# Ledger of designs, part 56: designed miniproteins, single chains, continued (4)

Each design is a single chain, and the fold is of that chain. pLDDT is the mean over its residues in the fold that is shown.

## One batch from the design tools (miniprotein)

Design m14053
Fold by ESMFold2-Fast:
Structure m14053 (fold): chain A 83 residues (1-83)
Amino acid sequence: LVLPNEAVAALGETAAALAGLPGGEEAVRALLAGAGAAMDSPDVAEAIAAITAAADEAAAIVPEGAATIAAGRDRIIAALRAA
């Protein structure tokens, strides 16, 4: 599975917002691992599950970024469903 341009943009914007926060680098790595798992997924439903799990992990690492992570997750999921 190839990530749609909007999903890549949402991931990049979320990563940039988190990079300035304590633990942000670790949260960004969790999100990138989730994006990799989504690309290795056989279908959109499993890709969405991978993104959701990664977003939950990232929010646990950086609770201060939880709202930003949730917004990014929702944009990525919407882009995956639209593709």
Scores: mean pLDDT 84

Design m14054
Fold by ESMFold2-Fast:
Structure m14054 (fold): chain A 56 residues (1-56)
Amino acid sequence: VSEEERERMVEEIVRAAKELGLELSREEADSLLAAHGYDVERAIATLRREAEARKA
């Protein structure tokens, strides 16, 4: 993954987290992406599940 592509993915995850009411740092977003093999859709799905769990 290129540096520019990585930064774009990180920004996308941070934005998605904010929309879900979660506060996520760029460092945390990069770690989440790395854990999911830089699959943005999978990382966002994980954030959505976490946000739903907080409501339960």
Scores: mean pLDDT 79

Design m14055
Fold by ESMFold2-Fast:
Structure m14055 (fold): chain A 57 residues (1-57)
Amino acid sequence: MSLMEAILTLDLEKAKEFAVKLAKEIASKYPSMTEEQLEALIEHRVELVEEVYKALS
């Protein structure tokens, strides 16, 4: 299941799980990203998923 598929099925928890996974995959491709920056990226992605879910609900 993709992030969009989880959002479209209104499965917030699954969408959040995929947002975290995607953020970690993105972070792995960028040198010099700190752990704090990775945590901020994960937090931001989860917040975006929650906002999209609210807009669709």
Scores: mean pLDDT 71

Design m14056
Fold by ESMFold2-Fast:
Structure m14056 (fold): chain A 65 residues (1-65)
Amino acid sequence: DIEKKAEEKAKELGKETGAEVGVVYADPESGELLVSVKLPDLPEEKKKEALERAKEITEEARAAV
C-alpha cells in the first residue's frame, strides 16, 4: 500500500530530524500523495535535509504506483 510506505518513510524522517511528519492525504485513483511536515526550530542545513527527504517520500510513493 502506497499510504503505508509513505507513513513508514514519514516516521523515519521524524526520527532523523525531530520533525513532526505525517501523511495528510493519499488519492487512491491518481496516486497523489500529500505529506505534512512540521519543522521545529532546526538548523537550516537540517531543515533543508528534512524538506528533501519529504520530497523523496512523496516521489517514492508516487513511483510505487
Scores: mean pLDDT 62

Design m14057
Fold by ESMFold2-Fast:
Structure m14057 (fold): chain A 63 residues (1-63)
Amino acid sequence: KKVKLTALRDVAAIGSEVIRFKKGEYIVVDKSDVKILPDGTILFTVDGDTLLIGAADVKIEEV
């Protein structure tokens, strides 16, 4: 099952200075690749890259 992650602000991938999400952009990933950390941070994998984003900075929807 897939989920849609929509960026609410510009964010870079963990360990990188490259912006992966611009505000208003979205990405669709497998639900099993999305993990919510104890501090509310969202961890997910796309194309072999691991991205980490604050819960307040992303909207999650099932698609």
Scores: mean pLDDT 73

Design m14058
Fold by ESMFold2-Fast:
Structure m14058 (fold): chain A 69 residues (1-69)
Amino acid sequence: SPEARREAEEYYKKGKEAYEQGKLDEAIEYYKKALDADPSYKEAVQGLARALHEQGKEDEAVEEARRAA
């Protein structure tokens, strides 16, 4: 729905800001909230996979990357 997409976009922006500040735990939480609002929001899947990879959570990063592909 348009509302779910808008909510996902807002959380994605917060996750991206946290990621740029090196706040990986906060970025991961915001990206997860974006996907909770809209599971099809591809940018949030990619952001989550990237943040998990950078934090050393390889298994979770691989799983999320598969969802983006």
Scores: mean pLDDT 82

Design m14059
Fold by ESMFold2-Fast:
Structure m14059 (fold): chain A 80 residues (1-80)
Amino acid sequence: GKEEGEKYEKLGQELFKKGDYREAAEYFIKAGELYEKSGDYKNASEMYANAARAYKLAGDYKKAEEALQKSAEMIEKAAK
């Protein structure tokens, strides 16, 4: 749920700060999925956007594009 999403978000932020961009992106995706499942589309969007940035810094442009698409889908759901 939301509390688990917050834990993965914090782990992703810590890994990102350390430069572990690929692992940070994976935790941001997990946080986004948990927020999405709980209906928190605003936080899900932010997590998918953070994952996209982390994947880009890791050189994984395809996963970055996929994460940006998920972020955009969450923005659309949050607006409804």
Scores: mean pLDDT 88

Design m14060
Fold by ESMFold2-Fast:
Structure m14060 (fold): chain A 87 residues (1-87)
Amino acid sequence: MKELEERARRLLEEARRLVREAREALRNPPSIAEAIALVLRAIGLEFEADRLLKEAKEKGIELPEAEEARRAAREARRLAMEALRLS
């Protein structure tokens, strides 16, 4: 339980950081390669959040921070995709 909550918190921190990086990329579009890297990182974080949420559901626990991380990762992917279009 503590392990899943700690993993969810770390994932949320990573997703929030990526949202900030993607917003910066939208203001100052990077190279195509850097924009692709942001998109791939966002997809990876969304996948990790989905895995955490599935594990939590199987154990009958709620992880609100993992739900927030999933939403943040999706927002980061949306912003990174926009930055890629502008790159």
Scores: mean pLDDT 85

Design m14061
Fold by ESMFold2-Fast:
Structure m14061 (fold): chain A 95 residues (1-95)
Amino acid sequence: MEEIWKEAEAVLYTLRGEALVGQGRFEEAIRDYEKALELDPNDALAHVILAEAYVGLGKPDEAIKHAQRALELDPDNETVRRRAEKVIEEAEKLK
């Protein structure tokens, strides 16, 4: 089905974006995660990684918005919660 192809494509954007964040290529990572979220807007992990990229760019307001969205989408996911909380802490230090 089309949804399976979109999920596979979203995963590829997410994996490439995470590698780009690790390289400090935050603007490119943001574009990849925006593409992932076009395909799957409820991907909590994509919102977390996008928030991490915004912290890297010194954009705390955008980082907090995406981290909060991730917590709303998947509050029971320990990995999402831990990473989102860390993003909020780092973003608040940038204010």
Scores: mean pLDDT 78

Design m14062
Fold by ESMFold2-Fast:
Structure m14062 (fold): chain A 86 residues (1-86)
Amino acid sequence: SLAEEGKRLGEEGIRLGLEGMRLASETGNRKALNLGIAAALKGAGAVFLAELAEKTGDEELAREAKRVGEEAIRLGEEAIRLAEEA
């Protein structure tokens, strides 16, 4: 379902965000650290929205979970990229 997709994307965003934070901490890259934090928080938000969508059947909430999850992944990938460039 769309809600299940949003949850998976959110969980991946958390994973990438945490990895970005780990790498940023090793290199001292504050921009990468901030992006990793943002990715983890948005990913957690996507998981929350997806679970709420499953409970309520709200398709718009499920679509929002997917959008937020996709943004979380993008931020997490950027965090890792910037940390690796240091």
Scores: mean pLDDT 90

Design m14063
Fold by ESMFold2-Fast:
Structure m14063 (fold): chain A 95 residues (1-95)
Amino acid sequence: AMKTIEIDVEIGGDLPSLEAARRFADAVRDAVLGNAELFKGEKIVVHVKIPESAAEIPLEAFDAVLDGLRAAAKETGNVEVKVDEKGYQLVKEKA
């Protein structure tokens, strides 16, 4: 029986550099890959939540995190990444 596992990831607060964003993305990617391997029979949905405070994070840092998560999702085949489009638009408009 296919079950859906939902994981909320909130990108908020101070993300001080593109390098820090990439390290965070790599850590989340490794966690996603590890869990996808354990739960191959299940669907994993990662909800990327972007609070209004995250609009202070540079767009390039944000894109690095999202690209890393999407790459992990493509690699696993059982992971879906859902991005808060309204929050992402706010970050993009401030760039």
Scores: mean pLDDT 68

Design m14064
Fold by ESMFold2-Fast:
Structure m14064 (fold): chain A 78 residues (1-78)
Amino acid sequence: SLLEEGEKALEELEEKIKELAEKKMKAQGASQEQIDEMLKKLDEQLEKQKELFREIVRTDPELARKYLEAIKELIKRL
């Protein structure tokens, strides 16, 4: 389903962002506590993005489909 594909794509994008952010923070000498706080904030942002995507699917499924394709393209480039 469009909703299932969108949630999976958002989760995959978030995992890549988390990996890059954690590596960068470790390279900059960040503490594990600082890294954990950043990861928590990214998780909270993911949940908000999923809720927004769900609303777009209900309101404008064609826009949601185009948005999903844009997310998939971004994932491929990361």
Scores: mean pLDDT 87

Design m14065
Fold by ESMFold2-Fast:
Formats: structure tokens, C-alpha cells, sequence
Structure m14065 (fold): chain A 77 residues (1-77)
């Protein structure tokens, strides 16, 4: 697998996890479930940002950072 393909997979996974976190928050899921989703999203974002920096992909760094910020806002609400 190329670095580019891995970055694209991590970006898709981060978007999927954010959508799942939004649904879980809307459904009133237990804090433990919300924290588990948030930790997994944070892990995926961290890996994706590291790879995107190595690849010089500034757009993906910014996009993953925005997804992380949106997830943090959901957890703080």
C-alpha cells in the first residue's frame, strides 16, 4: 500500500468515526461509548497527520485537524 492510499484510508476512517460519534451523541449514548469513539478518532487523526506531514500534504493535515476539532466540540457539549 502506498503512503497516499494509507492517508486516504485514514481520512475516510476519521470521517466515518466522526459521523458515528455525532450519531452516538444525538442518541444519548453512555459516556464510555462516546469516549471510546473519540479515542479511536484521535488515534486515526494522529496517524493520518503524521503521514500527511511526511508526504507534504498540507490540505489533509488541515482537514484532519478540523475533524479532530469538531469531535472535541461534540465531547465538550
Amino acid sequence: MSTRERIEELLRRAEELLAELRRAVAAGAPPAELEALYRELARVVDEGIALAIEAGDEETVLRLGRLAAEAQALMDA
Scores: mean pLDDT 86

Design m14066
Fold by ESMFold2-Fast:
Structure m14066 (fold): chain A 98 residues (1-98)
Amino acid sequence: GSLTLTFSLSRPLTADDVVSWYRQKPDGTVELLVVDGQPVPGNPLASRVSISASGTTVTLTISDLQPEDSGTYYVQVLDRRTGRVVDRSEGKTVTVPP
């Protein structure tokens, strides 16, 4: 099956924004999934995710859900010029049973 996660941002995205998608694993380690619409090379989960944005809403869809996909997903928005975080979504916890 697939899962869709929807997150709210404080404002609509602009061309000056870099959107980065993260997963915090159950062991507490954080992995980067997608940066500026590009999946992170070598990450098997990153190849199974798709993203979309509309207004203040950003959406992550995970296809072919695996138990290993469990974790807390969130998005950060960075200023392209400074590299500083200008917005961060709430975390959404996903639990995929074996």
Scores: mean pLDDT 84

Design m14067
Fold by ESMFold2-Fast:
Structure m14067 (fold): chain A 110 residues (1-110)
Amino acid sequence: GAMEELEKKREELKRKLIFESDVLDTFAAIARHFLSKDPEGAKRLLLKIARRYLELADEAEKNGFTDIAKEIYRRAAELLAEMLGRPAPPDNVTKEEVERLIKELEEEIK
């Protein structure tokens, strides 16, 4: 019925969000590898990756996947903190904290 179809679509979205966040982790690792060879290019790529994490976390949160959203916000904040040379983010990273770190990195990269 309609409920079973909705549950199926929600499960497909959940799997998609997890898969896409894991793909971003792979791209982040590749970008980090090039940081010593092309620091400006690597930082610009990592900034794009951070913005994509934020989009995925927002989608997860809007669909009630609170734990997935929290984990993706954490991954984004860790990446941004590393790029800014700051310590690891605290527990319970908020969307607002991720957005602030993105803005700080954008100001640095210009």
Scores: mean pLDDT 85

Design m14068
Fold by ESMFold2-Fast:
Structure m14068 (fold): chain A 66 residues (1-66)
Amino acid sequence: MTPEQREEGRRLIEEGQRLHTEGRALMANAKNREELTRGIGLVLRGIGLIVQGALLLGEPAPPAPK
């Protein structure tokens, strides 16, 4: 809710998206199981950072009921 938290949240999301993109590229080019596992690891780390950033930006609301 503070401007400081907003900037921090955006940084985390940007870094998370970068890791996610790198992980996806590694998975697409994986030749061995180890390469694929490393790519998956980067994707998971990226998602973790994106979630943390989103929480700092004000906690995502659940989908509204109908």
Scores: mean pLDDT 75

Design m14069
Fold by ESMFold2-Fast:
Structure m14069 (fold): chain A 73 residues (1-73)
Amino acid sequence: EKEKKLEELEKEWKELEERFKKKEFTEEEIERLMEEGRYAEALLIAQEIGNEKLVEEVKKKLKEESEEVAKKR
């Protein structure tokens, strides 16, 4: 989990894309990804679902995470 190769991330990304095509993703899946700290994946799912509120929520979380890291350098 913590030390994934780019290739494994691309595989998970591809599986995520396949599930998008089947419309199997839900708001619950987005929340789960956010809990796992996978905000980028959560953002993409929210965009695919077309839920603007979730997209903004995930963007806000991602921005806050990035700003906290930047403040601590």
Scores: mean pLDDT 69

Design m14070
Fold by ESMFold2-Fast:
Structure m14070 (fold): chain A 92 residues (1-92)
Amino acid sequence: SLLEEARELLERARELLKQGKIKEALRLVDEALRLAEELLRRGEPEEALEVAREALELAVEILKQAPKELILEAIGLVLRAIGLVLEAELAL
């Protein structure tokens, strides 16, 4: 299930973030957002919204901890997560 895969990615990202592995956490949150986009395309806006909201929370934490070289990528991740939350809510 795309939802189960996204949940596992976000849980792993949270653990990596607690360990200070910012770049790895960012990659997993990015992957989870791609799964949320696919859920939305498949007509599963409620599941997409669940993933996008948790991804947004983690993306904000990543941005707060990001080294200079990752700040722009982290900002992009936050903006994409916000966009997906809004798009999924409008599709409900």
Scores: mean pLDDT 90

Design m14071
Fold by ESMFold2-Fast:
Structure m14071 (fold): chain A 86 residues (1-86)
Amino acid sequence: KLEEEVEKGKAAYRAGDYEEAAKHFEKAIELDPNDAFSLAALGQAYLKLGDKEKAAEYFRRAAEAARAQGDEDAAAALQASADYLE
């Protein structure tokens, strides 16, 4: 279930286990490819792991998903994060 994977990802991220967090957020986007939160969280996890290219990719995807959901403020912030990493 999407919510279960998101909660497990959040718990791993708070514990500093960014690799485990990324795995759970990847499972979340397998369940919902346009979940803006999981896409942004996966970007944050990859940023913590030092993978700036993947972080930028997921922040861009999260921005598109947020804009599609009508959250222009979140979309702008996520796009700015992606642009900074490129």
Scores: mean pLDDT 85

Design m14072
Fold by ESMFold2-Fast:
Structure m14072 (fold): chain A 62 residues (1-62)
Amino acid sequence: MPEYYRATEDVPQTNPLTLGFKKGDVLRVLLRVGDHWVVAQSEATGETGFVPASALEPAEGP
């Protein structure tokens, strides 16, 4: 099953490899990268990028 998470805070995009998002955005986690980062896709925009795992909480998908 795809893993869905919700953003707990606003995070700006800091470089082209990272994903920017707003608090409450739903993201689909595609890959875990170490202890601090995941690769995720925004459900709202379809953009993919690195996301700090600490900014996410588990959520139900659409």
Scores: mean pLDDT 77

Design m14073
Fold by ESMFold2-Fast:
Structure m14073 (fold): chain A 85 residues (1-85)
Amino acid sequence: SLVELVKSRLETLRELMIRRYPEAAEDLQKILDSAFKYLENPSEELLNELEALVQEFIERFPELAGTMQALLGDVKNAVEKIKKE
């Protein structure tokens, strides 16, 4: 499914990011857990939770802001495609 493909891409992205930024591992896991919940059950509340976690992450790791914005965009785009079916 599209959800499974996006989840796999996010897991791969996390692996690549923690190789360069191992100190971000726990925060990245929280973001992935939140993103997975949103992908499985899209709601405004879950999107707000995900966006808040991404905002907190960017404040601590500003060098990863662009990558986090891309990740959030991929998740939002996947949910829009699911809603069109």
Scores: mean pLDDT 83

Design m14074
Fold by ESMFold2-Fast:
Structure m14074 (fold): chain A 88 residues (1-88)
Amino acid sequence: AREAAELALEAALRAMKAGGDAARATGAALAAIGAIIETEWFGETKEAAEAALGAAEAALEVAREAGDEEAIKLAEEAIELARKALEE
């Protein structure tokens, strides 16, 4: 969950730098930060993994609109890691 959230944050920030929508990128980044904080305080929970997945999906949308291939890859990797955490 934490690794997925950290990758989602990096994807959101890269998408913003690449010219993605600043409000959407900021929203995705804040969601990722929230997921990171959740793992710090509550550990690798299902709720943290679900939060990381949501942040990663938001980051992917912004990355795709920005057309940044690295941001897209980071967001897709974050989604895959969050899904693995949910499967346990």
Scores: mean pLDDT 80

Design m14075
Fold by ESMFold2-Fast:
Structure m14075 (fold): chain A 89 residues (1-89)
Amino acid sequence: KVSERELELEIHVALALMWLGVYSNITHPDNPGRELGPEEIAEAAKWMAENLSKEKLLEIAEAIRELAARDPSLPPELVELAERLLELL
């Protein structure tokens, strides 16, 4: 059903969503799960770069880009995150 590659991409995307959720909850604990705007996504990417290795950031960004190319229904916030992460590398 699901290829190993697709599963790997989904796992990296899920990790990216978890990092965005953690950032949102830390910065806005009174409004958990709120949608992040482009400026907030850029700040979340900087926060991730401070806490994750370059290797992890590259893996996450490339996984999002690859999955977005295959699935246009992927949230646009994830595509913005991938672009911001790549700019920091």
Scores: mean pLDDT 76

Design m14077
Fold by ESMFold2-Fast:
Structure m14077 (fold): chain A 55 residues (1-55)
Amino acid sequence: SKEIAERLLELRTETQKRKQAILSKTTDPEVANQEIEKLDKEANEQVLRISEERA
């Protein structure tokens, strides 16, 4: 459970950094929104996988 908690924290931190990078480099708000939605979907899938792992 400690290892799972650490993975979840790192995933959240990495996701937040990637969102900021998208917002800082993207010139089109529509494109930024689509990239962020895709990132959130991928992060949610990773959370499910991590939560299903044996602790």
Scores: mean pLDDT 78

Design m14078
Fold by ESMFold2-Fast:
Structure m14078 (fold): chain A 101 residues (1-101)
Amino acid sequence: AALSPEAEEVRGLINKGGLAMSEGDYEKAKELFEEAIEKAEKAGDARTLAQALVALGLTYHAAGDTEEAIAALERAVEVAEKAGDAASAAAIRAQLDQVRA
């Protein structure tokens, strides 16, 4: 896929965050996903913003920070809905329901 250099950088941050998650380094994962969120917001990339917010929310959940996980996932749902991505919004709501259980 032809990505801009900025989009490639944000995807790289999300991939590195996912690796940090798999290693149990939740603090490193949070830093990487927060940087991805900031860059996606500046770029106006709602799809990537929602992805990074989901990743941050799941990182909080894995770390035991349930309230923060719920807040991040709720924001991800709102971003996806405002972008008109009903399928992503529904998938994120399913993740949110699992975190709430």
Scores: mean pLDDT 86

Design m14079
Fold by ESMFold2-Fast:
Structure m14079 (fold): chain A 82 residues (1-82)
Amino acid sequence: SDLEDAIASMERDIAELEATLASKGLELSPEARETKERLLEELKRAREALEAGDLEAAKEALRKAVELGRELGQLVAPLLEQ
């Protein structure tokens, strides 16, 4: 489903970010770490809602995850592009 694909894509992107940071010996700022934790919580909620058949809850959690992903990207950009 489009929702499952979107959740899986975001989970993969986070894993790739973690691998990139680890390969460079970089650490997230406290703000970026908190944003990542919230993002993972919303992705978990989206997956659990999707598995329960609650499409509205899954969409809401995914919308929050997308916004948090945008914020995380802005917070980590200075680490990757200095």
Scores: mean pLDDT 85

Design m14080
Fold by ESMFold2-Fast:
Structure m14080 (fold): chain A 66 residues (1-66)
Amino acid sequence: SMEEAIEKLRAEYERLVAAAQAGARDGSLPPFTLEAELEHDGLRMRARLTVSGGEVRAEYEIEPLP
């Protein structure tokens, strides 16, 4: 279902955010901004991840494909 697809995309993004937070805290990740688009099951996810000074800022939006 669309709800299941959305939750799966959200869960995967949250895992990536957690990994970025760990890397930012231990200094293994340099400062960067990543923008990505992912398509799955007729949905498009747009995500932005910013790492700076040991902090992670994460945003995402999910929309149906036309």
Scores: mean pLDDT 75

Design m14081
Fold by ESMFold2-Fast:
Structure m14081 (fold): chain A 64 residues (1-64)
Amino acid sequence: STMELEKQIAELVREAEELVKQGKYEEAIKLLDEAIKIAEQLPGTIGKVAIADLKRYLEKVKKL
């Protein structure tokens, strides 16, 4: 379901944020890549917005 996919994405983002706080950028990037793969399964505008937001955060982490 869409709600379960959104929940999985939110959990991966929370884990990635914690890894970023610890300076574990490569591990955080892997979790964000997994979140993007899940977001690609979301329908329509919800999926497009989620993918765009996740990719923006991923690029920010890559510059650290």
Scores: mean pLDDT 88

Design m14082
Fold by ESMFold2-Fast:
Structure m14082 (fold): chain A 56 residues (1-56)
Amino acid sequence: ATAEEALKKAEEGLRTGDAGIAGEGAALAQQYIKENGEDEVSRRALELAGKALGVG
């Protein structure tokens, strides 16, 4: 998965209030970071997913 895919899922989860979609965004961001390291896009995805899930 790409950092951009993680960000899109996190944004969608935050916009719709869907914890499942936000959780997918967080999972994709974590997977990307594990394989490629953290960048600005993956960091943003984690921030938005965390806010959508009520954490952070």
Scores: mean pLDDT 80

Design m14083
Fold by ESMFold2-Fast:
Structure m14083 (fold): chain A 58 residues (1-58)
Amino acid sequence: SEVEKEIEELIKELAELLDVSESDVKKYVKRVQKDNKLSKEETKEYLKKLIEEAKKLL
């Protein structure tokens, strides 16, 4: 789906910003999604917020 592709791109961006592996970010995101029962859209918005926070620290 389009949202799934957008989530994949956001995971790549966050991994690059934090200098960590995409697999580590993906694992973390899946845990947060499961624990908080986030929809795909909510997961996308959460990732956007994390990216904004990461950029603010750089």
Scores: mean pLDDT 84

Design m14084
Fold by ESMFold2-Fast:
Structure m14084 (fold): chain A 72 residues (1-72)
Amino acid sequence: AEELLKKGEEALKKGDYEAAIKYAQRAIEESTDPELIGRAHLVLALAYKKMGDEEKAKAYTEKALQAFREAA
């Protein structure tokens, strides 16, 4: 899961938003760690925001905040 999250973050920095979404979704599916799940949802939110999907960007931002609250 952590390796997939890192690949997603690297893809996001490179501007490969489709790859970022793919890796972040896989990281979420493979992890039960709320902090990692929150970070993966932030990758999804940023990728969708860069692609112009404001509705999905907002939804994934809210999911990330929820996961971070569970981690605390």
Scores: mean pLDDT 81

Design m14085
Fold by ESMFold2-Fast:
Structure m14085 (fold): chain A 57 residues (1-57)
Amino acid sequence: TYTTDSVEILSVGELVDLTSADGIKYPVVEGPVVTKTPEATARIEQALADTKARLAA
């Protein structure tokens, strides 16, 4: 089952494969994989808040 969000992940994978075929000039980059789990979302938000707090301090 492919959704709009899944298409982006698939495109990244195909791009990596194409780059490797050209000569592997760039390291294999998995890219940012979007996994929307409630726990992951909370952790990301916490990290963002911490970054803002440090920036203000």
Scores: mean pLDDT 50

Design m14086
Fold by ESMFold2-Fast:
Structure m14086 (fold): chain A 63 residues (1-63)
Amino acid sequence: MAVVRVRLRGEELDLSLVPADGITGARVLSPNELELRFDSPEQAEAAVKALRAAGYDAELVEP
């Protein structure tokens, strides 16, 4: 399992930027932080790249 943490600055996360079929779970860590879980590291890395390209603060976290 691979994990992506996204930090929000009052903006709403656009989940259409993330492969929906790759997400195995989502968790709210704080009012401005989300954790997205993926089946594979490749899906997680693709999500990080897509989110960063859209201007979100996202990082890959290894379990």
Scores: mean pLDDT 73

Design m14087
Fold by ESMFold2-Fast:
Structure m14087 (fold): chain A 96 residues (1-96)
Amino acid sequence: MAEELVKKAREELEKAKEALEKGDLEAALKHLKEAIKLALELLNNGYYEEAVEILEEAIKLARELVEKFPDNLEAQILEGIGGILLGLAKLLLKKQ
């Protein structure tokens, strides 16, 4: 389960990065949202270390989206959500 979720999340992050490089905001946001959903599924199933890895990359891409499209509220929200989930994942990882 974890391996398949991580693979899908990495594929979505790569698609988001490619869309960002092309300036395709809609595609970048779509794939970034899917990666964050997969990270949340990892968290829900107790795969905290894997969730941390995916969320760190997702936050990095969200920051790049905010820098490239500073007026896009959805990109700012995704950066914020990613940060909250990363904090939660790190706390849960320390308690295991």
Scores: mean pLDDT 86

Design m14088
Fold by ESMFold2-Fast:
Structure m14088 (fold): chain A 84 residues (1-84)
Amino acid sequence: SLEEKLKKIEEILEEYFARQVAKAEATLDPATAEAYKRVLRETVEDILAQLKKMLEENNFQGMESLIASFDEETRERMLKILEG
């Protein structure tokens, strides 16, 4: 179902978020890491909302373009869910 696909995509995006936050906290000062975390959360939520709309519209090309900026592993995992 559309809801099951979105839940799986949300799980993949949460894993991505956690990895990026961990890297930021390890490499950046605390204030900069906190700002990065906030912006990244907004970005993840925006992407999820756009993917939901594109999935409802059967806009597969739009979904592929939207996720193209992610790393190969994250992109491939999301595409498999969206195609299935």
Scores: mean pLDDT 85

Design m14089
Fold by ESMFold2-Fast:
Structure m14089 (fold): chain A 56 residues (1-56)
Amino acid sequence: SVKEVTEAIGIVLRGIGEALDIILEGKRNGIPLEEAERRAEEVFQRGVEEARKLLE
């Protein structure tokens, strides 16, 4: 349904925002960029998986 598609898109967009926040906070706290990117990718991938399951 359109509602489920909209919710799935919302989950992905929130995941992008959270990933960016992790990278920015990592830079502020002196965390290596590679480690910050790894954490951001994990959070983003969880959101994508949740969105895919919602559309099944």
Scores: mean pLDDT 81

